# Ledger of designs, part 42: designed miniproteins, single chains, continued (3)

Each design is a single chain, and the fold is of that chain. pLDDT is the mean over its residues in the fold that is shown.

## One batch from the design tools (miniprotein)

Design m9430
Fold by ESMFold2-Fast:
Structure m9430 (fold): chain A 55 residues (1-55)
Amino acid sequence: SKIRELTREAVQKLLEMARQIKKAVEAGNLQEADRLRKEANDHALKTSEEVSRLA
């Protein structure tokens, strides 16, 4: 189903973004980490809205 594919892609994308955030924090680049967190939150919100429309 489209919902299943969208969810799988979203999970993989968010996991990769989480790794990037962790690397930025470990490097002491808190500004970059904050930017990436905002992007991840935006992606999660858009995915949630898309799933809600398809359900």
Scores: mean pLDDT 80

Design m9431
Fold by ESMFold2-Fast:
Structure m9431 (fold): chain A 60 residues (1-60)
Amino acid sequence: SAEERRKRLLQEAKEELIRFARKLSDELVSTGKTPENVAKANDELEEKQRELEEELAKRG
């Protein structure tokens, strides 16, 4: 069903976002949690979320 496909896609997107967020967190630990690095990480996370939302809309 469409609802089952939606749940699967949402779960996959959620898992991908969590993995990406962990990667950004690790990079911040490595490079230092400066305001510039934190802002850059937030921008990258927001962009990734937007891309996943667009992909979900395209498949949904």
Scores: mean pLDDT 81

Design m9432
Fold by ESMFold2-Fast:
Structure m9432 (fold): chain A 87 residues (1-87)
Amino acid sequence: EDIKKIAEEYVEEWKEHLEERLKEGEDLNEMLEITVLALEDALQLAKEANNKESIELIREIAKLLLKLAKELGAPEELIKRLEELSK
C-alpha cells in the first residue's frame, strides 16, 4: 500500500546516502543514531497532532531500518529504539 511504498523509498534513499557517506569516512552508528532521533521526534509530533497516517509511516520506516540495522550489526541500544518505534 502507499504508506509501505513511501517507507521503502525512504529507506532505499537512506541506504544510498549511507553508502556514499561511508565511502567518505562517516560513521555508520552516528548516521543511524541521527535518523533514529529524527524518527523519535517525528513520532512525538505525529502523536500530538493525532496524525494516524504519519504514525503508521514512521512505524513502517522503523521496521525496515530495524531489519537493516540488524544486518549491519548496529549497537543493541539503537536496535531497541527501532523496535520501540516499530510497535
Scores: mean pLDDT 82

Design m9433
Fold by ESMFold2-Fast:
Structure m9433 (fold): chain A 72 residues (1-72)
Amino acid sequence: SDLAWLNTMARAASEAQAIAKARAEVAEKYLGTWDDILELNVSQTLLKYGKDEADKYEQELTAEREARIAAL
């Protein structure tokens, strides 16, 4: 039934969310220093080169962080 399918999807979504949360917690523990470096470098880029360059650098660093989380 549609209700059984919905319950299965909700459970799968909850499991995926729990896995994502667990991965994020592991990444936070191991990449905490990396987050500090990200914040510092983005702040320095903002001061030296302005918002557009800082936003670009933040996106690049965030993508690298996500790639490292995916590799765990």
Scores: mean pLDDT 69

Design m9434
Fold by ESMFold2-Fast:
Structure m9434 (fold): chain A 62 residues (1-62)
Amino acid sequence: APSVTEIPAGASVDEIVAQIEARARRQLGQRHPEWSDAEIDARLAAVSAQIRQSAEAQLAAE
């Protein structure tokens, strides 16, 4: 669901999450060209928490 907040994109974790999501979206589209954008969005939404956790782990591991 769209949730717009006053917090701008630019935080380290948020930027990493955005980049991972952009790459994952592109890769899913390439692997599943028959999937609609909505299906790709649904898949990314299902794994968004995992992506965020991965981004935090990446930042912590440095």
Scores: mean pLDDT 68

Design m9435
Fold by ESMFold2-Fast:
Structure m9435 (fold): chain A 70 residues (1-70)
Amino acid sequence: MLDEVKEEFKAEEKKRIDSDPNLTPEQKEEALKAIDEMDYGIALARARREGRLTPEQYQKLIDEYLKKKK
């Protein structure tokens, strides 16, 4: 269940990059790679701050992330 939410978050960010008409295909590829390699904890904190995650979703995802770490 929580893994599904984590993948949804990554998919949302990748959709945002892929749908940006100002980026070249090459820039989109680089950005997508960066998303795959991002620090997940920092990404979750940003998403919560920006309102992309509910407080409940954030709490569950960050707890799961810290529990399994790496």
Scores: mean pLDDT 64

Design m9436
Fold by ESMFold2-Fast:
Structure m9436 (fold): chain A 69 residues (1-69)
Amino acid sequence: GHSPEKINNLSSPLPTTVKIIVTLNNGTEKEYITPDGDAEAWTKLPAEKIAEILGLDVSSVKKIEFKAP
C-alpha cells in the first residue's frame, strides 16, 4: 500500500518518552526519541502525520514502529 504501516511494541502504562523507528522502502532505519511527556500523543498520530512531522517523504516510508527507549 501507499500508506506507511504503524506498529506499536509498547506495554501499558506508556513511558514519558518512546523511540520511533522509521523503516524506509529501501530498508534504511532511522531512530527518533519523542520529547518528554509527548509519548502518548505521538503513538496516537497516523503514520502519515508522524512522517510529515519528522520531515520525511511519506511515499518513501515503509513502516513506523514505537519501542521503549
Scores: mean pLDDT 79

Design m9437
Fold by ESMFold2-Fast:
Structure m9437 (fold): chain A 66 residues (1-66)
Amino acid sequence: ALSAAAQAAVRAALAEQLGVDPADITVSQTAPYEFTEDGRRVLGSNLVATLADGRTLVLPAYRVFE
């Protein structure tokens, strides 16, 4: 699950990159999905950032397992 601290960090990074107020960004996480990359099992999850104007950005986020 995406912690409040991780959500705040993602909002701060996107706000700096986009030149907007971090308070105008809402971050949520989609359900994880699995795939294989370079012979390793990977759990993929997308972060969805919603801006105050209603636009959305999909950001891939994942963890690699053996």
Scores: mean pLDDT 71

Design m9438
Fold by ESMFold2-Fast:
Structure m9438 (fold): chain A 74 residues (1-74)
Amino acid sequence: MIAGLINGDQAAYDQLLQQIQDAMIASDAARIQQIRDQIDTALASGQASAATQAQLQSIRDFIDNVVNRQLAAR
């Protein structure tokens, strides 16, 4: 999946978003953290285009600002 994220693969992004949604429904904070770490790894690679980096940063910010707050409130 990381290679797909770096290459801007739409299927990899769709799978990532689905995994985030499933983890939110399950209240699985550990899984959310694993997904966040995977995004950070993709961003740290330096191989992603600027557009792909912006998209991954947006998803990371969504996890940090929305998902983690919802999990903390349960």
Scores: mean pLDDT 75

Design m9439
Fold by ESMFold2-Fast:
Structure m9439 (fold): chain A 83 residues (1-83)
Amino acid sequence: MEEVAEALESLADAVLAKAPLQEITNRDVSVRLLLVAAEIEGADPEKIAEVRKLVTEASKHVDAGDFEKAAELYRKAAELARE
């Protein structure tokens, strides 16, 4: 899931750069759509579920204003998406 990993790294960078909330939200939506596409294309369902869990946790940290923790979780999700 290299495309998912690259999108997650770009999202982490946007969060750390304190990009506009609209940009962060658009990138999060794009990641979730790429995960749906990967699932349809036959990616490992357990791997997709774990990546989705990390993305959801990271999004909660963005909402809480904990951008450093959010970026860490998005990067961890990207690493898992490459495995």
Scores: mean pLDDT 86

Design m9440
Fold by ESMFold2-Fast:
Structure m9440 (fold): chain A 79 residues (1-79)
Amino acid sequence: SPREKELILLEFRLIAAGGTVYVATKMDPSSPQRIAELREAIRLARDTLDRARQLGAPQHVLDKIEAVLAEGERLLAES
């Protein structure tokens, strides 16, 4: 269905945000680049969450997006 295709595309967006968060964990915590990457990942995760809610995504999908957002925010707080 068209909704299923959109949910798959949101999964790719989530993978991109999660990948950025993962790369940030491998960077120096004092790096301005790490802060920039985390801010970008947080913005992407928030936009993905908003779109997932609009599409009526299952709770387990929302939980996955919220987990990436929480990890990004946790790492940013350490900067």
Scores: mean pLDDT 86

Design m9441
Fold by ESMFold2-Fast:
Structure m9441 (fold): chain A 93 residues (1-93)
Amino acid sequence: LYFENIDEEGLKAAAEGARKVIRAADKHPLSSEDVARIIGLVLRAIGAALEGNYKQAAEDFRGLAQHARELGVDDTAKAAEEASKKLEELYKK
């Protein structure tokens, strides 16, 4: 494989988390600024996972969960929190 430092389970968890977050957020009439921030945090988490930095990916999803809670979109926050916990569990050991 091209990316020797990428763990399949971690990358899959990050990708599934991103997908759930985007789907949940899409249900809400969010401002363009709030949508851009959510997408930016998702892209940061995916970027960290692509670098094999799953601790940073978990932190990025946790930050996204906090932002979503502040916006009142609890389903988006729960999806981000779930992704963060899965990534942390895989790499905390």
Scores: mean pLDDT 79

Design m9442
Fold by ESMFold2-Fast:
Structure m9442 (fold): chain A 79 residues (1-79)
Amino acid sequence: APTRAELREVARRIRALIEAGRYEEAIALGKEWFPAAVAVLGATSPEFLASMVELSRLAGLLGRPELATRVVDLSALLE
């Protein structure tokens, strides 16, 4: 299982890909990252929720609101 440090590194790479406009790669990495983050951090953990808010905010700032919607959809499925 990935460590918290590895999950933070993946989150940082997702952010860098979004900032570079490489949204397809960011989405692909996010799909791998999200289930692992839930498994290690838990869907209701403050760290996980903060990471989701940050990702949604970055997606909005870069003009890709569908990325924020995707994060919300995954959260609803993991109730």
Scores: mean pLDDT 62

Design m9443
Fold by ESMFold2-Fast:
Structure m9443 (fold): chain A 81 residues (1-81)
Amino acid sequence: MAEAARKEEEKRRLRLELDIADALFRMSAWMGDKETAIKAIKEALELLKKLGATPAQLSKKLEEYAKILGITVEELRKALE
């Protein structure tokens, strides 16, 4: 039970950090700041991995981010490397 409570706190913290990264991404994308938006995407993807996201979920999220930025998934993957 104590172990489960710690895991819940860690998940809540990671979800909050993800929400912050997503908000920063949206603001940066709206402002046309692709460099900052890409950095926010990198942080969001790492947080999703820590939350146990599958490769399929990560790919879907990558497609979603690319669509919001108005670029191809290929261009986004290249920018993330």
Scores: mean pLDDT 80

Design m9444
Fold by ESMFold2-Fast:
Structure m9444 (fold): chain A 66 residues (1-66)
Amino acid sequence: KKEDIVKHFVQKLNSGEAVTTADLQAAAAQEGVTVAELAGDIKNELVAQGRPDLATKVKLIAGLSL
């Protein structure tokens, strides 16, 4: 489920675990969404948690403009 995937990546980023572009691509494909949509959801959750540094990191991993 998309919410579970978003939580999974948020937890990895908060713990300092590696998240790759390939990880986001695979997860987005499984849920039938775009990488930009999934990265946007992860970014918004990180911003809500007061982690704009991790939100910026997600944008870079996803290949999105800052």
Scores: mean pLDDT 81

Design m9445
Fold by ESMFold2-Fast:
Structure m9445 (fold): chain A 74 residues (1-74)
Amino acid sequence: MDELLKTMKVFAETLSQLSDADRKKAIEELRERFLKIGAETSDEEEFYKKAIEALKELLEELKKKHPDIKIPEA
């Protein structure tokens, strides 16, 4: 629970540094990943673990696409 909220906060702070267009794309990518995990997972604890991993992976992708932004330390 706490780790997911902390990672989501880092993601939100990263989004605040992006343009409106890039922010919308990142949110849509996160939404699609969460929907896929939810469809594949019936266990709430397993969902949280996969959701955290998806958030971390998306943060790494955002850093590669936008090397000028600073990703807050978790």
Scores: mean pLDDT 76

Design m9446
Fold by ESMFold2-Fast:
Structure m9446 (fold): chain A 65 residues (1-65)
Amino acid sequence: MMREVILEEAEAALLRMAGENISISTKGDTVIIEYDSSSERARETAERLKEALEKLGKKVEVRER
């Protein structure tokens, strides 16, 4: 199930810019970030989101699609 993630304003702006190239979902206690492998910006944004969420104590998995 997809759920809302609280991000810093800058991170939220990056996610919005990459919106169609990144999807965020949850599976159990793990946040799954899927990014379009054809987009270098989507990859960078996915890694930044992973770091931010892990600092909040969440389990994060980044997957290519």
Scores: mean pLDDT 67

Design m9447
Fold by ESMFold2-Fast:
Structure m9447 (fold): chain A 85 residues (1-85)
Amino acid sequence: SELLKLVEKIRELVLNEDFEGAKKLLEEAIKISTDPDIIQTLKIILNNINYAIKNKDTNPRLSRRILGDTLTLLDGLIDELKQKE
């Protein structure tokens, strides 16, 4: 329940391009997670956001593609977490 709420909020922040807020909540989600597969997915998402930020000004097309991939990962994670409730 708490993890699901955090991941849904992370998705909203990513959609609004609040990457700093999304990173903070991702770090919190990683800390409270106990499932190794979920932790791995959250770490991949965090790495994708860091890479999108790094490339935002120099390669906007790559940044947008990474954003799209990140939203897909978040949607899959939300669906998985809902099935556990």
Scores: mean pLDDT 84

Design m9448
Fold by ESMFold2-Fast:
Structure m9448 (fold): chain A 76 residues (1-76)
Amino acid sequence: MAEYEAMLRAAESVEGAVEAAASPDLNELRSAAGMVAASGDLEAAEALAELAARDPDPERAAVLRAAAEAARFIAA
C-alpha cells in the first residue's frame, strides 16, 4: 500500500528530524526543523516547541518555534 509505505517513511524521517533538532550545529538544526515543518506532524511540532522553550540561544529558539508553527499550520 503506497499510502502506508509513505506514512512509514515519513514517520521515520520525522523521528530522526526531531532528534537532529537538538543538535548543537545550527545548520543541522535548521535542516531538521524544516523537515518537521513540512511534515505537519503535531507531536513533532510540540517536541520542537518544548526544545525552543528551554534553548538559551534566541536564534535556535526562533528557528524551532517557526518550524513548530509551520507544522501546526499544515496540520490544521
Scores: mean pLDDT 74

Design m9449
Fold by ESMFold2-Fast:
Structure m9449 (fold): chain A 60 residues (1-60)
Amino acid sequence: SSALKQQLQQQLAQLDRQIDLLQFVLSIVKDFDPELAQQVQQEIAKLQEQKQQLQQQLAS
């Protein structure tokens, strides 16, 4: 449905913003806190997985 597609697109936009923010944080902490950098990378990976699932729903 059109409403579902709109909601999924809004969720994708939100995930993209969250991923971008975490990528920025990663760029700052990477050289100062390797443990925190690994945790941030894991969060980015989870959000990217969620994004892929939403993209598949939009494609189907």
Scores: mean pLDDT 86

Design m9450
Fold by ESMFold2-Fast:
Structure m9450 (fold): chain A 61 residues (1-61)
Amino acid sequence: SAIEQSIEQLIASSPSREVAITALRHEIAVIDEEMKTASPEEQAKLQEQREAYLRALEALE
C-alpha cells in the first residue's frame, strides 16, 4: 500500500534506528492532531494510517 511504501522509505532514509523511531512518533502525533478536526470518514482513514505507523514503531522498538 502507499502508506506502507511511505513508512519503508522513511525508515530507509533515516540515518539511525533512533531517528526512524522519532520520525514515526512524529507522524503518529500529526495523525492524532488531524483526527481532532477530521470527519468520521477521514477519521477511519487516519486510524488505518496510524495503525500502520504504530506497527512499524513497535517492530523497531
Scores: mean pLDDT 84

Design m9451
Fold by ESMFold2-Fast:
Structure m9451 (fold): chain A 60 residues (1-60)
Amino acid sequence: MSPEEAAKKAYEAAKAGAEAGDVKKAGQLGRDISLSASDEEAAEAADRGGMRGLTEALSK
């Protein structure tokens, strides 16, 4: 997947998980998307997207 797609998927998954009240699951979902990326750039984008989604959900 592209870095943009990886970041978006990780962002949405982490945000949804955190909003459901499971911060550990939110982090794991972001990690799983990063680990499924076949490209290092996409994996890094997924990590950043996931962190952004988690941070936004927790700052509500």
Scores: mean pLDDT 73

Design m9452
Fold by ESMFold2-Fast:
Structure m9452 (fold): chain A 88 residues (1-88)
Amino acid sequence: DVAEIEAQLAEYRAKAEATREAFLARLAAAPAELVERARAELPGILAEALAELRKRGDEVLIRAAIEVARLFAEALGVPEEEVEKAIA
């Protein structure tokens, strides 16, 4: 049942969004070098993860992964153009 899977993904997205504030607070307390490395590495990791997910053809999971990735990329200050390039 696709509706059941979508309901589970909506719950997952809500939890991911709820943890974003905690993530931002932890990020503010993190060493600058760690933040810079995460920012630099995230687009590559995202591109590889999405390529693997696309092989499976699970569009719902791919959409959820993209939404969650955008939230964390924005929190890390990754340029939108780099995120779009990784997603494409």
Scores: mean pLDDT 72

Design m9453
Fold by ESMFold2-Fast:
Structure m9453 (fold): chain A 84 residues (1-84)
Amino acid sequence: EEDKEIEKLIKETFDASKEDVAKSVMETLGIPSLEDAAKLTYAIIKVLTEKSLNSKEEIYKELKKLINFDPKLEEILKKYLKES
C-alpha cells in the first residue's frame, strides 16, 4: 500500500515540477499562456538534449520551427538566448 502511494507521489511531484517549470518560464519571459510556456520549454529541452547543434543561430532556427514560427514566442526566445 505505502509503495503505491510513494510511486504516485513521485509521479505527481514530477508532473508538478513540469508545470512549475512552465509557469516559471512563462512569468520570466512574459509569455501570455501556459500552453505557450510549455511549447517553449519543450522546444528548448528537446534541442539541448536530443540535438547536437554548434551555434546559437542553429539553435534559434530549430527552436523557431518547434514553436511553429509564433512571432510573439520568437521575440521572447531571441531575447532569452541573447541574454543567456
Scores: mean pLDDT 62

Design m9454
Fold by ESMFold2-Fast:
Structure m9454 (fold): chain A 77 residues (1-77)
Amino acid sequence: LTSEEVAAKIFEELRPRFPVLRGIEVIAGGKDDKSFVLRITVARGTPPETKARIALEAVRIAKSLGRTVSGFVFTEE
């Protein structure tokens, strides 16, 4: 499973639950690594608690795909 496929699966699973979610990208790791860093793009003004919930759910989905999220970078539109 490629880094792009993992990011796409996380995005598709979270998008219906989080309308503020605009995109998810792998920005570090993700070749042969079991761990990677995610860039999560959200709507401007998204509350910190919503960002935290998105991050927690992204970790759970990545784990189900055999991957570990080692960090997050949030970007607002």
Scores: mean pLDDT 80

Design m9455
Fold by ESMFold2-Fast:
Structure m9455 (fold): chain A 74 residues (1-74)
Amino acid sequence: SALEERAAELRRRVAELTARAREAIANGDWDAYRAVMAELGEVFEEARALGLTDVALEILRAAEELQREKERYE
């Protein structure tokens, strides 16, 4: 279904953004980190608007893990 295809696309974007956020953390590039986290927030709002509760929850967990990882480098 179109909704299943959208869920798969959003999950692919989340994986890409998570990888980019980790690269930014490893490089100490906090501007890039903030930009990626903002994009992750946009993907969360899209998942929420579509009623994809499981995808939205996955995004929140990914964001929490990235924030904890970033804090260890400060």
Scores: mean pLDDT 88

Design m9456
Fold by ESMFold2-Fast:
Structure m9456 (fold): chain A 107 residues (1-107)
Amino acid sequence: MTPADFQRAVDRLIARRRARNAQALANRQRDISLSHPFSVVKELLKEIATTEDEEEREEIRAYLLSIGMEEEFIDKAVEIIKNSDKETAEKELEKLLNEHWDRLVKE
């Protein structure tokens, strides 16, 4: 997957979610910094955890798997987001993503 393809797919998914849920739009506007792949992946993981639409959740999950993210990693990240307060979830998710990105960059 090229970085340009990755960015376009993410922008499209987030734009669709924002269009469907006006209340989610206001909450995400503060946290969206999509210029870096790390921030992009973090937003997609949050979407899986918060999305009420099972079809959209499956679409995002399939995309993350297609770019080389493991199912176990996705499940762990979603669990952190669902079961922790915002501050704790942000710290744990950032740690998890840094470990995953470090592995990908070294490989």
Scores: mean pLDDT 65

Design m9457
Fold by ESMFold2-Fast:
Structure m9457 (fold): chain A 98 residues (1-98)
Amino acid sequence: SEKFKEAVELAIKYLRELAEDPSKGNEIVEELLPLAEEARKTGVIPPEVLALMIIHAVGAYLAGKPESELLKKVEPEHLKEMEELYREVVKKVEELEK
């Protein structure tokens, strides 16, 4: 859960940067891409890569494009964690907007 908390905080940070300047989306992805490639090679997911996954998932949710068909192939435990993560990211975003 500690890595998860760090990833959520990083996701909030990146989402805030995107809210201030939407054109930075590509820059954030390019910065995180080498870390994602390393994670793919090592099988170890660092908080920064997990944050990128969270951003992608929140982006899909906000775009009104639920990927329910793709999520059906995910283990129930992981799906539940992803749903809780969406709620926690949204809650923390709401707290930052106050």
Scores: mean pLDDT 62

Design m9458
Fold by ESMFold2-Fast:
Structure m9458 (fold): chain A 107 residues (1-107)
Amino acid sequence: SPLRQRLLEKLDEVIAELEALRAASTNPRVQELLDTVIDSLRRAKELIEQGRLDEAIAVLESTKLVVDFEIARAEAEGDPEGVSIARRVKEKIDQLLEEARRLKAAE
């Protein structure tokens, strides 16, 4: 499926972008968030490759919830790096969810 290939390519792109953000950060909370998200995206990729798209969408939705909690924490603690990175991560997850839902609608 062209939509499946596009989703997998976008997952690889996002994982690479988050790994670069992790390498650039010295903030332990940012590193912890990025490690958690990267692991979740790798799991979502494996589920998509196995044809388990509904489970992959559930993983992405759960990951988005973790990121929403991190945005709230970073804002409450006055952590501008944490807020900036978590919002970027949320945008990437929203893009992946849009592509995954397009694939589901086409199946």
Scores: mean pLDDT 90

Design m9459
Fold by ESMFold2-Fast:
Order: C-alpha cells, then structure tokens, then sequence
Structure m9459 (fold): chain A 79 residues (1-79)
C-alpha cells in the first residue's frame, strides 16, 4: 500500500541517519534517530487505534521523513 511505502522510506532514512551518526560517533544524531523511530511507531499505533486517519498518518510520516532528510543534509554539510 502507499502507507507501507511511506513507512519503508521513513525507516530507510532513519537507518541512513543512524549509520551516519555511528560513523561520526555523534550521540546527538543517534538520539535524534531513536526519537524518529519512536515517533514512527507512535504514528503506526495511533493509526491502528483509530486516533489518526490514514491521511493524517501519511502526512505525519511525510513530515517526519522530510525532517530526517533535512537533519541528515545539515549533518553531512557540518562533517
């Protein structure tokens, strides 16, 4: 489904941020990646529990993915 594709993309970007953080021994970025994983799980749980519509969940995941992409780009520029 489109939702599953968005989840997969978010997971891939979080993993990319985690890998970058580990390579650079950056605990702050590791913490950011963990917070992003926790947020993704909260979005998935809220959708399953009916607390978010599918549209709201998709928007939340897209926003999360964009935030992680921006964070990774900024971290790479600072390295």
Amino acid sequence: SEFDELVQKAEEKIAELEAFAKKNNDQGLLDTAQQARDMLEQIKSALKEGKLSESQAKDAIQKLTEQIEAQLKAAEAAA
Scores: mean pLDDT 87

Design m9460
Fold by ESMFold2-Fast:
Structure m9460 (fold): chain A 83 residues (1-83)
Amino acid sequence: SADLEALRRMLDELNVPKEVQDKLLKLYEDGTLRKFLDQLGAEYAMNNGKISDETLRDIAERYGISDIIPLSTLKKLVKRMFP
């Protein structure tokens, strides 16, 4: 899939470890990552273009991602997608 290849290239540019990349790709394939990013986009818009570490962690916990993907990796994704 072109989308999966694009996501993998982005994760390589962000220096995300391969094991974490594989987990993110799996979350993308099952639709969880998209729902998570949609919620982050809503919070970003409501909070004048800012997402706190606390808010990021809380949303990650809600979507079952916090036990799968390190917070440091999620912060890199947020910075890349919401400049």
Scores: mean pLDDT 82

Design m9461
Fold by ESMFold2-Fast:
Structure m9461 (fold): chain A 99 residues (1-99)
Amino acid sequence: MDVERLARAIIELTRLAAEIAIKEEDTPEVRADAEAAIAAAEAKALAFAEAHPDPRGMLRLFERLIELARKYLAGEVSKEEVEKRIEELAEEAHKLYEK
């Protein structure tokens, strides 16, 4: 797996997170924050992926987050379950990449 796939995964996850935020609270402020987050991801994702020491490992973690976000949007998992799994994945990533 490669840097370009990781960059695309970062952008996709950001878009899914934005969709979840809007689904929970559809306000102009939430929409503006979502648009800003997506724009930031589109501007920075490739540089982040290129600088990352393990693009393949990070891609695997992001693909798991994308699957979880899609399941939440499909109504297959609760918000509380998503938040718990995100914390678990963040702890896993922190443990692997905090040197």
Scores: mean pLDDT 77

Design m9462
Fold by ESMFold2-Fast:
Structure m9462 (fold): chain A 98 residues (1-98)
Amino acid sequence: MKEIEELKKEIEELEKEAEELAEKLGTEENKKLVTLTKKSAEELIKEAEESEDENEKKLLLGIAVGLLGITVGVLKSEERRLEKEGKMEELEAAKAAK
């Protein structure tokens, strides 16, 4: 019981984090990535709910967590890249001003 509840909670937390990152980054590509990943996760959750096998339920929910986790990781990497590029541009502007 508790393990399935924990997986469902992780899915909800990852979906929220992915949505917040996509909004922060503001690109259509990132929003589309989140939408596609959420759709895939919803299909896996549906199959898990329809399954009679507890191990299959845990596997399907675990795959959903993994997909959302990868998406969050990609978005965080893009955020770091944009921050680094912005700081480098400011540094080059400061050097040019001297």
Scores: mean pLDDT 76

Design m9463
Fold by ESMFold2-Fast:
Structure m9463 (fold): chain A 106 residues (1-106)
Amino acid sequence: MDEVVLSEETEKKVEEIRAMLDAGAPPEEQLEAILEFIEEAKTRADVLAAIELLGLLAEDPRLSPEASARLRAIAKEGIDMILAGEPVEKVKEKMIAKVRELLAAL
């Protein structure tokens, strides 16, 4: 449901992750929360919200330029897959794998 707003439960989860970002939580903790959010995602709107959160985290000045570039690359690949009409499960699989690799490198 690409044109539908997030469910209230999903919006609450997004707000919780944004609040962690605003509170200055460690980038690794933020990325772990986003990973859990992606694992729970059920719709294209959920995946798009996760992509936005990855893009916001990429702006954290505590990240290396390489880590920020990797976050932006994951977000871009995710949006490109959504735009190409890939199933949500396929997009999730790719994003989860790449986020886990980045988390292991932080």
Scores: mean pLDDT 82

Design m9464
Fold by ESMFold2-Fast:
Formats: structure tokens, sequence, C-alpha cells
Structure m9464 (fold): chain A 65 residues (1-65)
């Protein structure tokens, strides 16, 4: 689930990293747009065109902010 904490971390990370790779930026935008929903890594991957591995890495990076 994209809760308020994760949402705030996404906004902060995007603001501090304007030169994100396209796939990473699309994953963050997808999470931002679907905040409050229970999303699987597979659903995020399918919605963004990224691999599940890229989604997993992106989420791990965001949670460490």
Amino acid sequence: VVDDELYNKIVKYASENPNLPEKTARILEYLYRHRGRALSQREIAEGTGASVATVSRTLKTIRSV
C-alpha cells in the first residue's frame, strides 16, 4: 500500500533527484497516482513497463530515504 509516509518519501526523492532514469521516474509516478491502494510489484511492473526487479529496487531505495 502506498501510504502517506511512502508518498512523502516519493515526493522528497523525486525533488532531490531530478535526473532519475525514465523507468524509475515512471514507477514513482505510478505509485504517486495510486496512493492508498494495495499494489503488488507485478501490478506496478505491468503498469509502468518496468521489470519486477526494477520495481523492487526502486521501492527499496525509496524506503531508505
Scores: mean pLDDT 74

Design m9465
Fold by ESMFold2-Fast:
Structure m9465 (fold): chain A 82 residues (1-82)
Amino acid sequence: GKIGEELKKFLEEEIAPLLSKMNADDGNEVATEANRAIDYAYQGDVEGAVKALEEAIKIAEKAGAYELAEALRKAKELVKEL
């Protein structure tokens, strides 16, 4: 649905460039949770999408990727507004 499409677009435009700057292991973990958030959003599960994004934020923060964590927080707010 629209929520999944908007989240996917945001993640591709705002998050993917920041993900490419992470090491492969940490970047893959964040990408896994971000893709999980897209799947929940396409199902209309806003709560599931938010929880997946919260896990992605936690991984990014632990990896020291603070700019990515901030962008993921914006993605979380986007999902809540849709």
Scores: mean pLDDT 83

